# Designed miniproteins, single chains, continued (5), part 14

Each design is a single chain, and the fold is of that chain. pLDDT is the mean over its residues in the fold that is shown.

## One batch from the design tools (miniprotein)

Design m16462
Fold by ESMFold2-Fast:
Structure m16462 (fold): chain A 82 residues (1-82)
Amino acid sequence: SKEVFEKIKKKADEEYKRMLEENLSITEGLIRARDLKIEITNELKKYNVSDEVKKEVAEYFEKRIRDLANEMTRRHEERVKA
């Protein structure tokens, strides 16, 4: 249902916010992102959701992981620059 998507979205957003606030290394952030993907996949399998919801979750997750990787890279580059 749409509620499953909103739950997944909220969990992903809260975890991404924590990763950024913890000033994780790029490697540590990617490990956490991978673990989050596993958790999301396991959570989603508990629900009989429509293909539309599965697509929305997948697209949102892919976008957030990409945004996180880009932001962590940017922060790392900024820190290296001093």
Scores: mean pLDDT 72

Design m16463
Fold by ESMFold2-Fast:
Structure m16463 (fold): chain A 93 residues (1-93)
Amino acid sequence: SEAERRAELEAVADQVDADVAALEATHGPESAELARRGVEALKEGPEAVKAFERELLRLVGKKAIKEGKIEEALETLEKKDPEIAEELKKELE
């Protein structure tokens, strides 16, 4: 099972590398950079994945603030990580 699990993680990483290239072509370099960080987290392990997920939630929240959609984003953020939601609320002050 360990060899199968490693093969699955490598296959996921390869697919994400391909998806990063597609994102850069269609959605620009910022989206590609974010996806690349996700690939690095997958290669490092579960703790890195959790850290990346929290960083991703912060970036989503900051983008929502910039676009004036923070109220919609906060509902999702509070469900995923209430600490990140509270941090972003403080940035609005």
Scores: mean pLDDT 70

Design m16464
Fold by ESMFold2-Fast:
Structure m16464 (fold): chain A 73 residues (1-73)
Amino acid sequence: GEEERRERFEKELELAILLLEIFVNKDESKIEKVKELMRELGYSEEEIEKIEKELKKIVEMSFEERTKLILER
């Protein structure tokens, strides 16, 4: 019911915060926690691998490249 929806929302919020930390701080160590939360949220291993690759690219990108990735398609 509502309790399960709240728990899912809290995990999704934690995921969003971790993604923001990776973007701001280039903290590659946070990627493992993102992968764990995605598994708990029911994402497939294929989706998790895709996101891991994207996050690793973002960590290696300059500010200009990251801005372009977010603002362009």
Scores: mean pLDDT 76

Design m16465
Fold by ESMFold2-Fast:
Structure m16465 (fold): chain A 83 residues (1-83)
Amino acid sequence: TPINLGFLANLIVLHLKKHESELTDEQIYEAILMVEKLEEQGASDYIAQKDREYLEELRKKILPKLSKEQIERVEQLVNKIFP
């Protein structure tokens, strides 16, 4: 049985909330981009506004800490998973 895109997006958000302090900034960015790709594929209606706000704040916090090489590596990985 295929997993629901909204269910998967919410699992990623829960994982971020639970393990934020244990994840690297690069891993956090990977998770954020994966949720954004799931939203583009139809998960958008299943993500609560407070969780969108959490992800946006988290992105603004971590993105300045990442090197150009880290950003490019993450974007390439996510685009390969979600072509």
Scores: mean pLDDT 84

Design m16466
Fold by ESMFold2-Fast:
Formats: C-alpha cells, structure tokens, sequence
Structure m16466 (fold): chain A 100 residues (1-100)
C-alpha cells in the first residue's frame, strides 16, 4: 500500500515535469519564430528582449529542478541569442526524453 502511493507520487511528479517541459518547449518554439521574424527589423531590441525571455524560462526550469545550475549557466553564457535558444531547446528535449 505505502510503496504503491510512493510510486504514484513519483509518477505524478514525472508527469508534472513532462507537462512543464512541453509548455516551455512550446514557448521556446514561439520565441524562436518571433526572434527570426523581428531580428531583421529591430536587432538590438529583439536580442535584448529575447535574452530576457530566455533568462525567465531558465529560472523557471531551474526552480522546478528540470535543468541543473550548470546547464542554466551554459545557456546564459552563450555568445548569441540564437545559440542560447538552440541550447535551451536541446537541454529541454534531452530532459523530456530522459523523463519519458
């Protein structure tokens, strides 16, 4: 009985993390689309705004224990916003596969 309740809690936590990853992957895809559309029109504002949004996603994923502090620092330290988006997507896709 207790072991079954513990397994159910672990499964519920796993499903919750998968749901959060799927939401943030959707947000990353939207951000990537907007970035690619806007970067030619307003490069500086687009870079600054996109970097801030990436930082917000990274903080949420770090707080939820979905990414590690090392992964968070690696994403934040990417020299371009495009590389930061691509690395964030890669890290979330990898975590999703590990949990599924």
Amino acid sequence: MRAELERKREEEERQRKLFLIDIELGVVALVKGVYNTMISKDPKETEETTRRVIDEIVERMLEEGIITPAEAERIRNQPTVQQAIDLLEEVLDRRRRELS
Scores: mean pLDDT 83

Design m16467
Fold by ESMFold2-Fast:
Structure m16467 (fold): chain A 86 residues (1-86)
Amino acid sequence: SLAQIAAYYYFAGELYRLLGEEEKAKEYLAKAEEIFKQLPEEQKEPARKLMEFARQRVKLLEDLPDEEKRKLAEYYEKKAEELEKK
């Protein structure tokens, strides 16, 4: 699902932002935005809801060690890339 790919890139980008990795954050957030723009209109509202929940979850992760944040960012990055290749 394009919505799922966009959400995964969004998670990775927001986590890289918390880590201060500005270039990676911009790259993955841009990928999420580009995919979001390509979604059918009927899928954009559900995708916005998922992005909102992602924002709330990322805020709760601010207290985690940087190592754990990086592992999560890499996990979501890998998931998005695997889905794009299929």
Scores: mean pLDDT 81

Design m16468
Fold by ESMFold2-Fast:
Structure m16468 (fold): chain A 85 residues (1-85)
Amino acid sequence: GPSFDELVAEIAELLGLDEEERELLAEILRKAAQNDPVKAARIAATLLRMIREGVAAEDLYVAFGPSLDAEDRARFRELLERHVG
């Protein structure tokens, strides 16, 4: 299947993220996966699928937020609120 970097690139393209926002998203997802590359790719693939299915920003935040620390939850929420609508 696609690599983690390829999945994050597809998410960035769909959401219109700039390079800094793409790097931030990649960092957040790697940390959510405890730096396990297989788990990171699965999380990224799930997020990409949900974005393609039109899942709202608040529902994406509810789904992934519990896997994030408080700082990453805030940064992830800001990314979703700016780009998912």
Scores: mean pLDDT 89

Design m16469
Fold by ESMFold2-Fast:
Structure m16469 (fold): chain A 91 residues (1-91)
Amino acid sequence: SKQEELRKFMLKEIQEALEIIRKLLEEGNIEEAILYLDMLIDGLENAEKSEFIEKIIEQLKQARELAREGNIEGALEILDQIIEEIEKELS
């Protein structure tokens, strides 16, 4: 259905955004990574949310807080978990 195609498109866009954020964190561009996390969270919060997306928003907020505290390894671990969850939904 058109709604399923839009959902898959959204999940792929989130996945691509998370890969960019992950790379920024690995390269030490922490402030830019946090800015991208803020934009992604805001975008998702303003859309109609499923329980799956609400869970992702909560995990993204946790990753953002860890990044703000300088716990980059913790932030990356949460982002990797979200990416894996999205890959399972797309399979």
Scores: mean pLDDT 86

Design m16470
Fold by ESMFold2-Fast:
Structure m16470 (fold): chain A 69 residues (1-69)
Amino acid sequence: MKISRDELLAESTVGMAEIASTVGPISESVYQKQLANLEELLAQSTDERTKEVLREAMRELERLYAEQS
């Protein structure tokens, strides 16, 4: 029920990308940096639930970037 800081960080990363897309398209460099941050968190996570949230965040970030193209 309570979300971890890693889960909040993943949600914040996606939310930031979504907000950025409303003022202009997110650049490939920003997308790659955000994706790398989520991959790093996924590598550090040992909890399956947290990993699932991070995988969802990565999919959402990829979707948002694809919609910008």
Scores: mean pLDDT 69

Design m16471
Fold by ESMFold2-Fast:
Structure m16471 (fold): chain A 108 residues (1-108)
Amino acid sequence: SMDLLDKQLAEMKPTARELLEKAEELYKKNDPKWPSTLASALLLAGVSGDHRTRARALLMMARDYYEKGDYERALELAKRAAREARKAGDKELEKEAEELAEEIEKKL
């Protein structure tokens, strides 16, 4: 039964988007598993060419570093998020990432 369940789970492997949504949920709960789940989302998005999920994941990382006062790292990630959002054609996400970058630059 474990073998059959494992095969079914392999066929139903989460998408990069689903892994990102799980990472966002874990982050809201302050669950220490969120960074590893986010890393998995980034890896899968990279392999699949999912620029939108990459942008969202990078933006999530940028916000975390910003909250912790690591403004230099936050800015790098926010700028990367804007570039990935642009590749995805997601103007709203690009604007969100650019606005975060501008906010971070005011702290430097």
Scores: mean pLDDT 84

Design m16472
Fold by ESMFold2-Fast:
Structure m16472 (fold): chain A 78 residues (1-78)
Amino acid sequence: SLGELQARALDGLNQLTPEQRARVLSEALKRAGAEGEAVVDPETGRIVLKNLKLPEDMTPEEFARRLAEALVEVLESL
């Protein structure tokens, strides 16, 4: 289910450093068809999404599923 994929993705992300999370999120966004990237703000240490654009031909629900699947795939490749 989507909820199970989201739970797996969140669990994996919570085990990473901010820099690792930014890298994983950036790769997952690209695989899900979005534009933009996640970066660590050097002044605050927080993750910031820059120039984020969702795919035009995809519903929010479809994008959420694709992103969750991509996150799990990237996390498993670490």
Scores: mean pLDDT 80

Design m16473
Fold by ESMFold2-Fast:
Structure m16473 (fold): chain A 95 residues (1-95)
Amino acid sequence: MPSLEQLLSKLSPENREQLKEILEYLIENPLDILGFLEKSEELYSKLSPEEQQALDAILSLIDDRTLDLYFHKKMDWETARKKAAEEALEILKKV
């Protein structure tokens, strides 16, 4: 299995920048579920299969981390979602 960093490195510069904007939106609007889904689905529809794997991997990481922070660390949902998105953005910036 390729690492998350290896998957993210497959994103074109244009699609990487758009993903960065979507993650920044999620950080600023952690409770806007519909707006986030709409932006993510719009990006997903124009990605190659390899880039779709990268997007799926980072979105799964955000969801898993949000649930961990919410259920195991007793963090409120808004704070958990924002923190998970911030961590994902930092990973994206490193590739």
Scores: mean pLDDT 85

Design m16474
Fold by ESMFold2-Fast:
Structure m16474 (fold): chain A 70 residues (1-70)
Amino acid sequence: DLLEESREILEKLSEEEQEEIINALQEAAINKDFEKAKKKIVEILSKKFSKEEAEEAAEKLVEWLKEVLS
């Protein structure tokens, strides 16, 4: 479940970092710029996770958003 995997990652972040990710996802929902959102989420997650983990997590979060919007 993409949502549950994403939730587990978000729970490891500070409230400020969680809000930044949520804002990036909300902007993507409005403007449909999923690539921009993915890059922003990777930047945020790379502060606490490896680049590989950040990229995987960002991809899963964007995939989840695309499913919700479909």
Scores: mean pLDDT 77

Design m16475
Fold by ESMFold2-Fast:
Structure m16475 (fold): chain A 71 residues (1-71)
Amino acid sequence: AKEDREEVIRSLKEAKEWLKKNFEKLSLEEQEQLLEQLRGGKKKAEELGDEESVKILEEMIAFVEEELKKK
């Protein structure tokens, strides 16, 4: 059971690395849409009690918000 969540966490860590490398290639609209999707994902992870996924999603949200503030 925890193995399935470990796969989700692994995918989120890979997504975070992808964001760090590719975020600057996205349009402003795509960046804003991604922020909304990440916030939705965090809310779902909280509802599921997946604290580890919530933590990674919070880090991704913080990264996106910080980049958007630099505009």
Scores: mean pLDDT 79

Design m16476
Fold by ESMFold2-Fast:
Structure m16476 (fold): chain A 80 residues (1-80)
Amino acid sequence: SLEEAVELLKQGRATEAGTLLVVTGEAPELLDLLERIARAKTEEEKERYARELARYLVSQGFPEEVAREAAEAALKAALE
């Protein structure tokens, strides 16, 4: 589920979150944003897509705090 993917992201498990989204076919926009964060060549671009990820999650009904935590964790995973 989308909620399970968000919890995986908050744990820094972005690859597993992406796999779950591929298998379930849920939230293709979230999967696209995760791929953009991973593939972006600059930290500035990664941060931009992470902000878009947070906005997307808020649009899906997640609290701003949860959306921010998930986006920050996805960004950290991509910078490793």
Scores: mean pLDDT 84

Design m16477
Fold by ESMFold2-Fast:
Structure m16477 (fold): chain A 95 residues (1-95)
Amino acid sequence: IDSLLQEVKELAKEVIELAKEIPDEKIKELLIQTAKDLLDSVDQKDLVGTSTEIGGLIALLTEAMKVASEELKKRLEELRDRLISLLQQIQQIIS
């Protein structure tokens, strides 16, 4: 579990950095805020909160991909796919 939470924390930080390249200001702000909320849930070891925030990030990354350049879209897709994998692992533990 601690290794999974560490991976989630690193991905949340990567989302914050990549979000700075998003041309849509509203999507950028929502991505940064949701990633920060995810970091807080991870620090509190709140697995349910962590899974909820990951779901929110996946949805927001999908929206960001619609407005991103082709190069940025590929990077967002890679982060989204990694988050989907981690969400599945956390859901398996919670269930």
Scores: mean pLDDT 84

Design m16478
Fold by ESMFold2-Fast:
Structure m16478 (fold): chain A 85 residues (1-85)
Amino acid sequence: MEVEVDPEALELQKKLIETQKATEEEVEKMEELVRKGKAFVEAAVSMALAYGDYERARELVEKYADEEEKKILLKEIEELIKMEK
């Protein structure tokens, strides 16, 4: 899919990489950018996982990812949940 990444999405991703933490507001903002086709679904999923909202991460995959991305991202979410127990 053609995605034109918004500079705001890049700034959110950079902050996530530097801090390894995300807020609920940052997750909501990244999801809005994904909905508008201005960010990759994997970026929003990474933000939700960093926030600790695994259910929201799954919902983002189901709502915005294609069939191939769903298989990969859902597996990554499940593995991360297992590692944090």
Scores: mean pLDDT 78

Design m16479
Fold by ESMFold2-Fast:
Structure m16479 (fold): chain A 94 residues (1-94)
Amino acid sequence: RPSLEEALARMEEIAKEAFAELDKAGASEEEKQLFEDAFLRIVNLLLDGAPLAEIEAEAARILARLKERLSPKVYEIAEKAFARLLEVVREYLA
């Protein structure tokens, strides 16, 4: 399993790639801010020692809210980024 430093580095890479895709898709500043806040919420739960079940449940709640707030193309990018983020969380907490 990755170290915390390795997990955080992978999460930073996922965020950077997601923001590049959001810019290419023409995401608004509001949509980019909503994505950033949501992504950081999951990262902070991991750093605060939240259990995997709590992180996964919060990610599901966040994605449901984002689906109502983001355009379909922007939501697809966010959903894929969150899937990759949760993969890193699962590997770290396993």
Scores: mean pLDDT 88

Design m16480
Fold by ESMFold2-Fast:
Structure m16480 (fold): chain A 83 residues (1-83)
Amino acid sequence: MEKRVEELIERARELMEKNEEEVRKILKEHAEKAKKLPKTEENLYKALKEFLEELAKNTPPELSEAAKELLKALEELVEEEKK
């Protein structure tokens, strides 16, 4: 799980890099917070979820849709682990 959560964070960063510099600032802040947390799957999942929710609320529709897609992928990843 840890590796897949980190991959989702990196993927989100890459998508945001192509759009708005303002949004990239938010992305960097949340990614840095995630890096400072103890590497437990729960902490990484929580940090990434909060980050994607912030993007979905505070960004233009183009970026908001990408954030929602990544949030759904993260939720599916957590559901897989529950099985």
Scores: mean pLDDT 63

Design m16481
Fold by ESMFold2-Fast:
Structure m16481 (fold): chain A 59 residues (1-59)
Amino acid sequence: SDRERALAGLAKAAESGAAAGAAFAGYTLFGVQPDPARVQALIDAGAGAEELEALARAS
């Protein structure tokens, strides 16, 4: 799905150390900015698209 592809992009952005990019992607996808530090921490802990999507919806 488009959302799944977009979340994969957000995860990739955070993995490259671009926490600000991950926050910006979240804003674009969901109209909210997830906490970039939390997004980075989740990805570092092995979180996938599901966890990132849940975080974005909870923001």
Scores: mean pLDDT 55

Design m16482
Fold by ESMFold2-Fast:
Structure m16482 (fold): chain A 125 residues (1-125)
Amino acid sequence: SSLREEAEREFAEALGLAQGLSQSARGGAAGIRVMKEQSEELAKERAKKMLEELQRQLDELQTTVDRFQRLAAQVSPELQRKAALLQQAVDEAKKLIELAKEDLEKAAEYLEKMAQILDDTVSSL
């Protein structure tokens, strides 16, 4: 494949992973809120497990964004800008996961914010 075709495939993969991560974060936040109605302790346990899964998905997205950035650098400034926007979203998601780990009671709020940032980024691309 040409470098452009490879970059476009990695871009499509990154968009799909970002959309998936947003859905997982939104679903995770909803699940945590439901558990809070039963028990704060159960909500914290749910949050811990969701954060582990979201970290795994974020690491996969980072790996794909890294590949896209390397290819984009060889293809066009337009693709480089798209890669930079995806990297900004990944960096913000990492910060929000770290904040959620430090304050599990606010995990649902941080995950909802993460989903919004990912959705806004995907919509801008």
Scores: mean pLDDT 92

Design m16483
Fold by ESMFold2-Fast:
Structure m16483 (fold): chain A 110 residues (1-110)
Amino acid sequence: KPTEEQLKEIKELIDKINELMQQALDAEKKGDTEKAKQLAKEILETLGKLVEKIKEILSEENQKKLDEIYKKTEEQVNAALENNAPVEDILKIVEEGLTQINEIYDKELS
């Protein structure tokens, strides 16, 4: 069973990702494309930290699945950034990754 401290750290990282996603959308709406891209990079870095924290409480099999989801998400986000994709599309990639991570997390702890 995960500790209260581990659950708190995971929640704080999820909350930070959600805040950064909102800031990225706001930056894009204001025409600040460079700030929106920088925030997208920070979202990806924060997602990496979230993955490492969740791995601490998962089985080895599910840790490997989490690494695969993160690698795919990172590759897709980096490709979208290089191709100057809309920030909305980048955030959809992150949301899909978060959904897959949450499914693994919920299944193991259920």
Scores: mean pLDDT 87

Design m16484
Fold by ESMFold2-Fast:
Structure m16484 (fold): chain A 58 residues (1-58)
Amino acid sequence: SEMIRKQGEAARKLIESLRLPEEEKERLLEWADRAINESDVEALNEILKALKLEPMPE
């Protein structure tokens, strides 16, 4: 799905900007690549779930 790929691309850019432990960052980037290349909805949902655990700095 084109929508899943576009959301995966956006998630990848966001993950690259985050200050996360290297192991966690690599895992999230693997999921982003699966969403982009395989339209893996489950991988995209795991990224979104993980990102929602981080508070926005005010």
Scores: mean pLDDT 73

Design m16485
Fold by ESMFold2-Fast:
Structure m16485 (fold): chain A 114 residues (1-114)
Amino acid sequence: MSEETKKKIIELLKKAKEAFDNGDYVEAAQYILEALRLLLKEETGLSDEELNRVIQKLQDAIMSDDEEEIEKFIAELEKRTGSPVIRNLVRALYAAVKGEDAKEYIDEAIKELE
């Protein structure tokens, strides 16, 4: 991962934490999703079209509250990226969509990127 991409992901995650502190869970989810998309693009080499399909399937699983599909996505993406930060980002996104605070997952993701 490039230093510029890593820095941008960390800044997005810091904005997600600020959104959680303000109770803006939709905004927090949007920042987390943007960070996840950047990470996946850099680590997997997937095309923008393939990334859009992966992100859409993940969002559909999260919106349907399908814990089993979410865990399968985490496992598949961890295998493809070799990055432990994937789990924390997906868990943070899932919590934000449910209206739950996820700053702990964001802090772990930032720590893994630094």
Scores: mean pLDDT 83

Design m16486
Fold by ESMFold2-Fast:
Order: sequence, then structure tokens, then C-alpha cells
Structure m16486 (fold): chain A 77 residues (1-77)
Amino acid sequence: MYLPTAEDLELVPASEETRKRILKGLQILSETPEDIKKAILERLKRGVASKGAQESKDPVEAYTFEVVRILHEEALK
């Protein structure tokens, strides 16, 4: 699965708060990859981002929105 990097977030039309949440998620993935990765995959499987990226108070959900957003942008290239 393609995961966003800090550089990729600069290309995504998202708020500063959303970008910070995604960077937080990447840090968590590096420390506890199995738990967070499963949570992200579970939300992706539910199709949470099918309606587009949207800010969320839940950092894992916000991360999921942005991951799907970036994957969608890559697919359109």
C-alpha cells in the first residue's frame, strides 16, 4: 500500500490541521506499526473516504481520509 510522506502532504489540498494529524499518524506507525496499520486498513475497507477527504477529531480517521485521498490522486496520474 502506498502511504503518504510529509512531502506528499504538501501536494494534497488539505488544511494545516489535517496535515499535522497525518504526520502524527506516520510517527505512530513507525512506533506501533501493527496496531495503527490495522486500524487504518479497517477504515479503508469500510470506504470511509469514498465521499472525499474531511477533517476528523479522530487522528486515525483523519489519517485514513488523507491516505485514500493521496492514493486517489496517484491513481489519476
Scores: mean pLDDT 51

Design m16487
Fold by ESMFold2-Fast:
Structure m16487 (fold): chain A 94 residues (1-94)
Amino acid sequence: MRVHVVATAPSREEVRRLNERGTEEAIRAIREGKEGLEVLESTGTYGTGSTLSRVGSGPGAEVLGVEREEVSEDTFVTRITASEGEGRTTAILV
């Protein structure tokens, strides 16, 4: 399964909290074999125009961290934390 979740927050600490919520939701959907992904309104949007290649590539963007975690065979979660403008953006690819 491939899920793009983007969350933007004012600080690294807030981004980490949002990323944790987004990652858990994606992992839950995978484990349950669900295609219907819940919209994480508090943490971002699913698969709408956001890709890992966009995170950290905008004007004033700075990539702060990249982490990959294997969830199951052929499935992994890639978390990118980037500083973008007035906020912090985290993208989750599952």
Scores: mean pLDDT 45

Design m16488
Fold by ESMFold2-Fast:
Parts: structure tokens; sequence; C-alpha cells
Structure m16488 (fold): chain A 58 residues (1-58)
């Protein structure tokens, strides 16, 4: 399992996710093995950003 897949699965477990963010994260997870380097980087940064936003809004 790639670092991205691990991160996406972990963030998707959060009950504090918006439906929009959950949908985007799930789409990245479903396509994780087929992402270009640019798409992989974007997905990883998005997932980190969502996770950080959840933590900071507590």
Amino acid sequence: MSPLEKLLKEVLKSPDLSEQDREVLQEYLDNASELSVEQYTAAYLFAIGVQLDIELQK
C-alpha cells in the first residue's frame, strides 16, 4: 500500500470530514494506482491540508 493510500484511508475515517472533501478523497483513493506524479502530489497535499484543517478547527 502506497503512502498516499494509507493517508487517504486514515483521513477518510474522520467523522469531521465534509461530504465534498470525502468525495474528493475517495476519488483519489479509487484512482491512487493510476495517478501521475503531478496528480499524486496534488492528492497528497490535499489530504494533508484536510487533515490539518480538521485538527486546527478543534
Scores: mean pLDDT 79

Design m16489
Fold by ESMFold2-Fast:
Structure m16489 (fold): chain A 99 residues (1-99)
Amino acid sequence: IDELLERARRLLREAEDTPAYLDARAAVGYLEAAKAQGGDKRLLGEGLLSLGEAYIGLERYDEALPLFEEALRIYEELGDEEGIRRAREGIAKARAALG
């Protein structure tokens, strides 16, 4: 969590005045909440999805892809069909952009 949270905070600073700003801010919020809740898997999954979308907004698809893949693993463990769907959509977007 701490490494992801530092990545999210750095990206939030980079995303100022970009379409990625709201997703980066959401990622920081979810990851801070996940840390406060002892590593809550659902909040971690939300943080990973939001961080992935922020990287997509910055056109950094190679950094977005592994975040969506990690979110997919978490939502599969939780049996969260909506989370699985969102993670798969993120993977598809990142892969399509990478060629």
Scores: mean pLDDT 84

Design m16490
Fold by ESMFold2-Fast:
Structure m16490 (fold): chain A 98 residues (1-98)
Amino acid sequence: MIPAGYKQAPDITSGNVYVDGPLPKVVRDYIISHGGSVDDSVPTKDVVESPSLVGLTLSLNGEDWVIYSTDDKGLTLINPKTKEIFFLHFEGVTLVKS
């Protein structure tokens, strides 16, 4: 479901996604456990007080994205700055350090 005022951006279904900075460990573990790939070059950040993936910020391809929802197939990400939403598929996608 698209939040009010947001535009659908193209889903990422394959290839490399560049991570700018450390990835929260809970996000890394979730991606790997659901068939996604995270390159060892991507640094990990410990998040001690967030039991939920929803609301965590990821810096991808030079932009900050907030996790809007999660499922077994991927992450729904929103960009509050650009007002865009897209789905990041786990299968066929690899997160790599920018």
Scores: mean pLDDT 77

Design m16491
Fold by ESMFold2-Fast:
Structure m16491 (fold): chain A 65 residues (1-65)
Amino acid sequence: SMELIEEIRKILREGGLSEEEIEEFLKAAQEGRADQALTRLYLEGKISPEQAERIAKLLKEAGLI
């Protein structure tokens, strides 16, 4: 869903990611690597545990995990 993808973009933007980083994440998700991409953002300290959980839920609802 476009609406679910836009909510993911909003969460990542509020977390301080650049538009380039957001697009790289979404490309990885569309390529079936959403779990790896999300884990990497968390390990790099770019998102909080709460943000990671919220994004994971939206990815599942969008059928990307």
Scores: mean pLDDT 87

Design m16492
Fold by ESMFold2-Fast:
Structure m16492 (fold): chain A 85 residues (1-85)
Amino acid sequence: KEEEEAKEIILEGYKEGKSAEEIAEELKKKGIPKEAAIRAGAELSYGHVAMELSKAEDFEFFQKVLLEELLKRGYNEEKIKEILE
């Protein structure tokens, strides 16, 4: 449920021309859990919004959640590393 709400916020934000930073702020205002927001961002935009949510201090957490989600979708680890770099 929380991931689906995050997807709606991200998709509408992109339709409205909002930046990834603005979308990340809206997700925080709505009280969306960081993990759910990262997974939704990974699905809809290959983690661009999730990267804004996961600053340098928690990059390992972002990388782990994104890796797990993309692996479930059939992406290989090498391909995922290209997306994150």
Scores: mean pLDDT 64

Design m16493
Fold by ESMFold2-Fast:
Structure m16493 (fold): chain A 94 residues (1-94)
Amino acid sequence: SELEEALENAARAPKDIEEGERLIKEGEKSGDEKLILEGLEKRIEAARKGLEALEVISKTRPGAVPQESIDYYRELLEEYERQLKKLREELEKK
């Protein structure tokens, strides 16, 4: 069900963000721009799924999700999307 997926995605989001950050660090150390891109995209997907999950849980169980948690993932998603856009623009100039 949508609620079951949302609960799973909410639980997974922090770990998937950490994995994305690990890939970015590995790419930075090795000079692998594709690995950095993969890590940025993984963090964006994790933050997006986390946000969507919290919104589904909030609609199904009013008051179960603090507004600050939703705001946190919105800010995180916006920042990650800005970082990805910047990297893509830099790669297009090569």
Scores: mean pLDDT 85

Design m16494
Fold by ESMFold2-Fast:
Structure m16494 (fold): chain A 88 residues (1-88)
Amino acid sequence: MLEELRREAERLVEEFLATDDLARQEELLGRLFNLAYEIIRGERFPTPREALDAAVATLKAKAAAAGREVTREELVEEWREILRRDLA
């Protein structure tokens, strides 16, 4: 099971970095976060969008506590850079 989830995550990262469409990037990042929740907590959100929304809300709250605001689009762009660097 974990090995299959890891393979799925690797595939989603490749697709996420290959696409230039923001809506597709959000969908794929949501799927990645949903897989992360499944691996860490043994549970998943019903949709990738809900997983992305939950992750964005957590990160926005953390940024707000530091006196900054981050947008959903900026978060997606930051994750593209992080994952691209990790795969390089």
Scores: mean pLDDT 75

Design m16495
Fold by ESMFold2-Fast:
Structure m16495 (fold): chain A 85 residues (1-85)
Amino acid sequence: SMEERLRRRAESLLETFKTALEMLPDDVQALRAGIRAAVEWAKRHLGPDQLEELLERMIELAVEYSNVSREEVEAWVAEEVARLS
């Protein structure tokens, strides 16, 4: 189904994001670009609940696998969500 395809794409996006964080944990520019790409894709393809779930999982990955604070990551996510209103 379309929902199953979108779910698999979201999981693939999160795996790609995690891999990039593990390789470049100090690359703030790359992290911010990854967040922007994920928010743009999610706003285009996911409903509100699925979008919120993806963003929460992305924040948790960034906090666990990078050297940036939760507060910084949450601020960058909020900025990208607002930009695409």
Scores: mean pLDDT 83

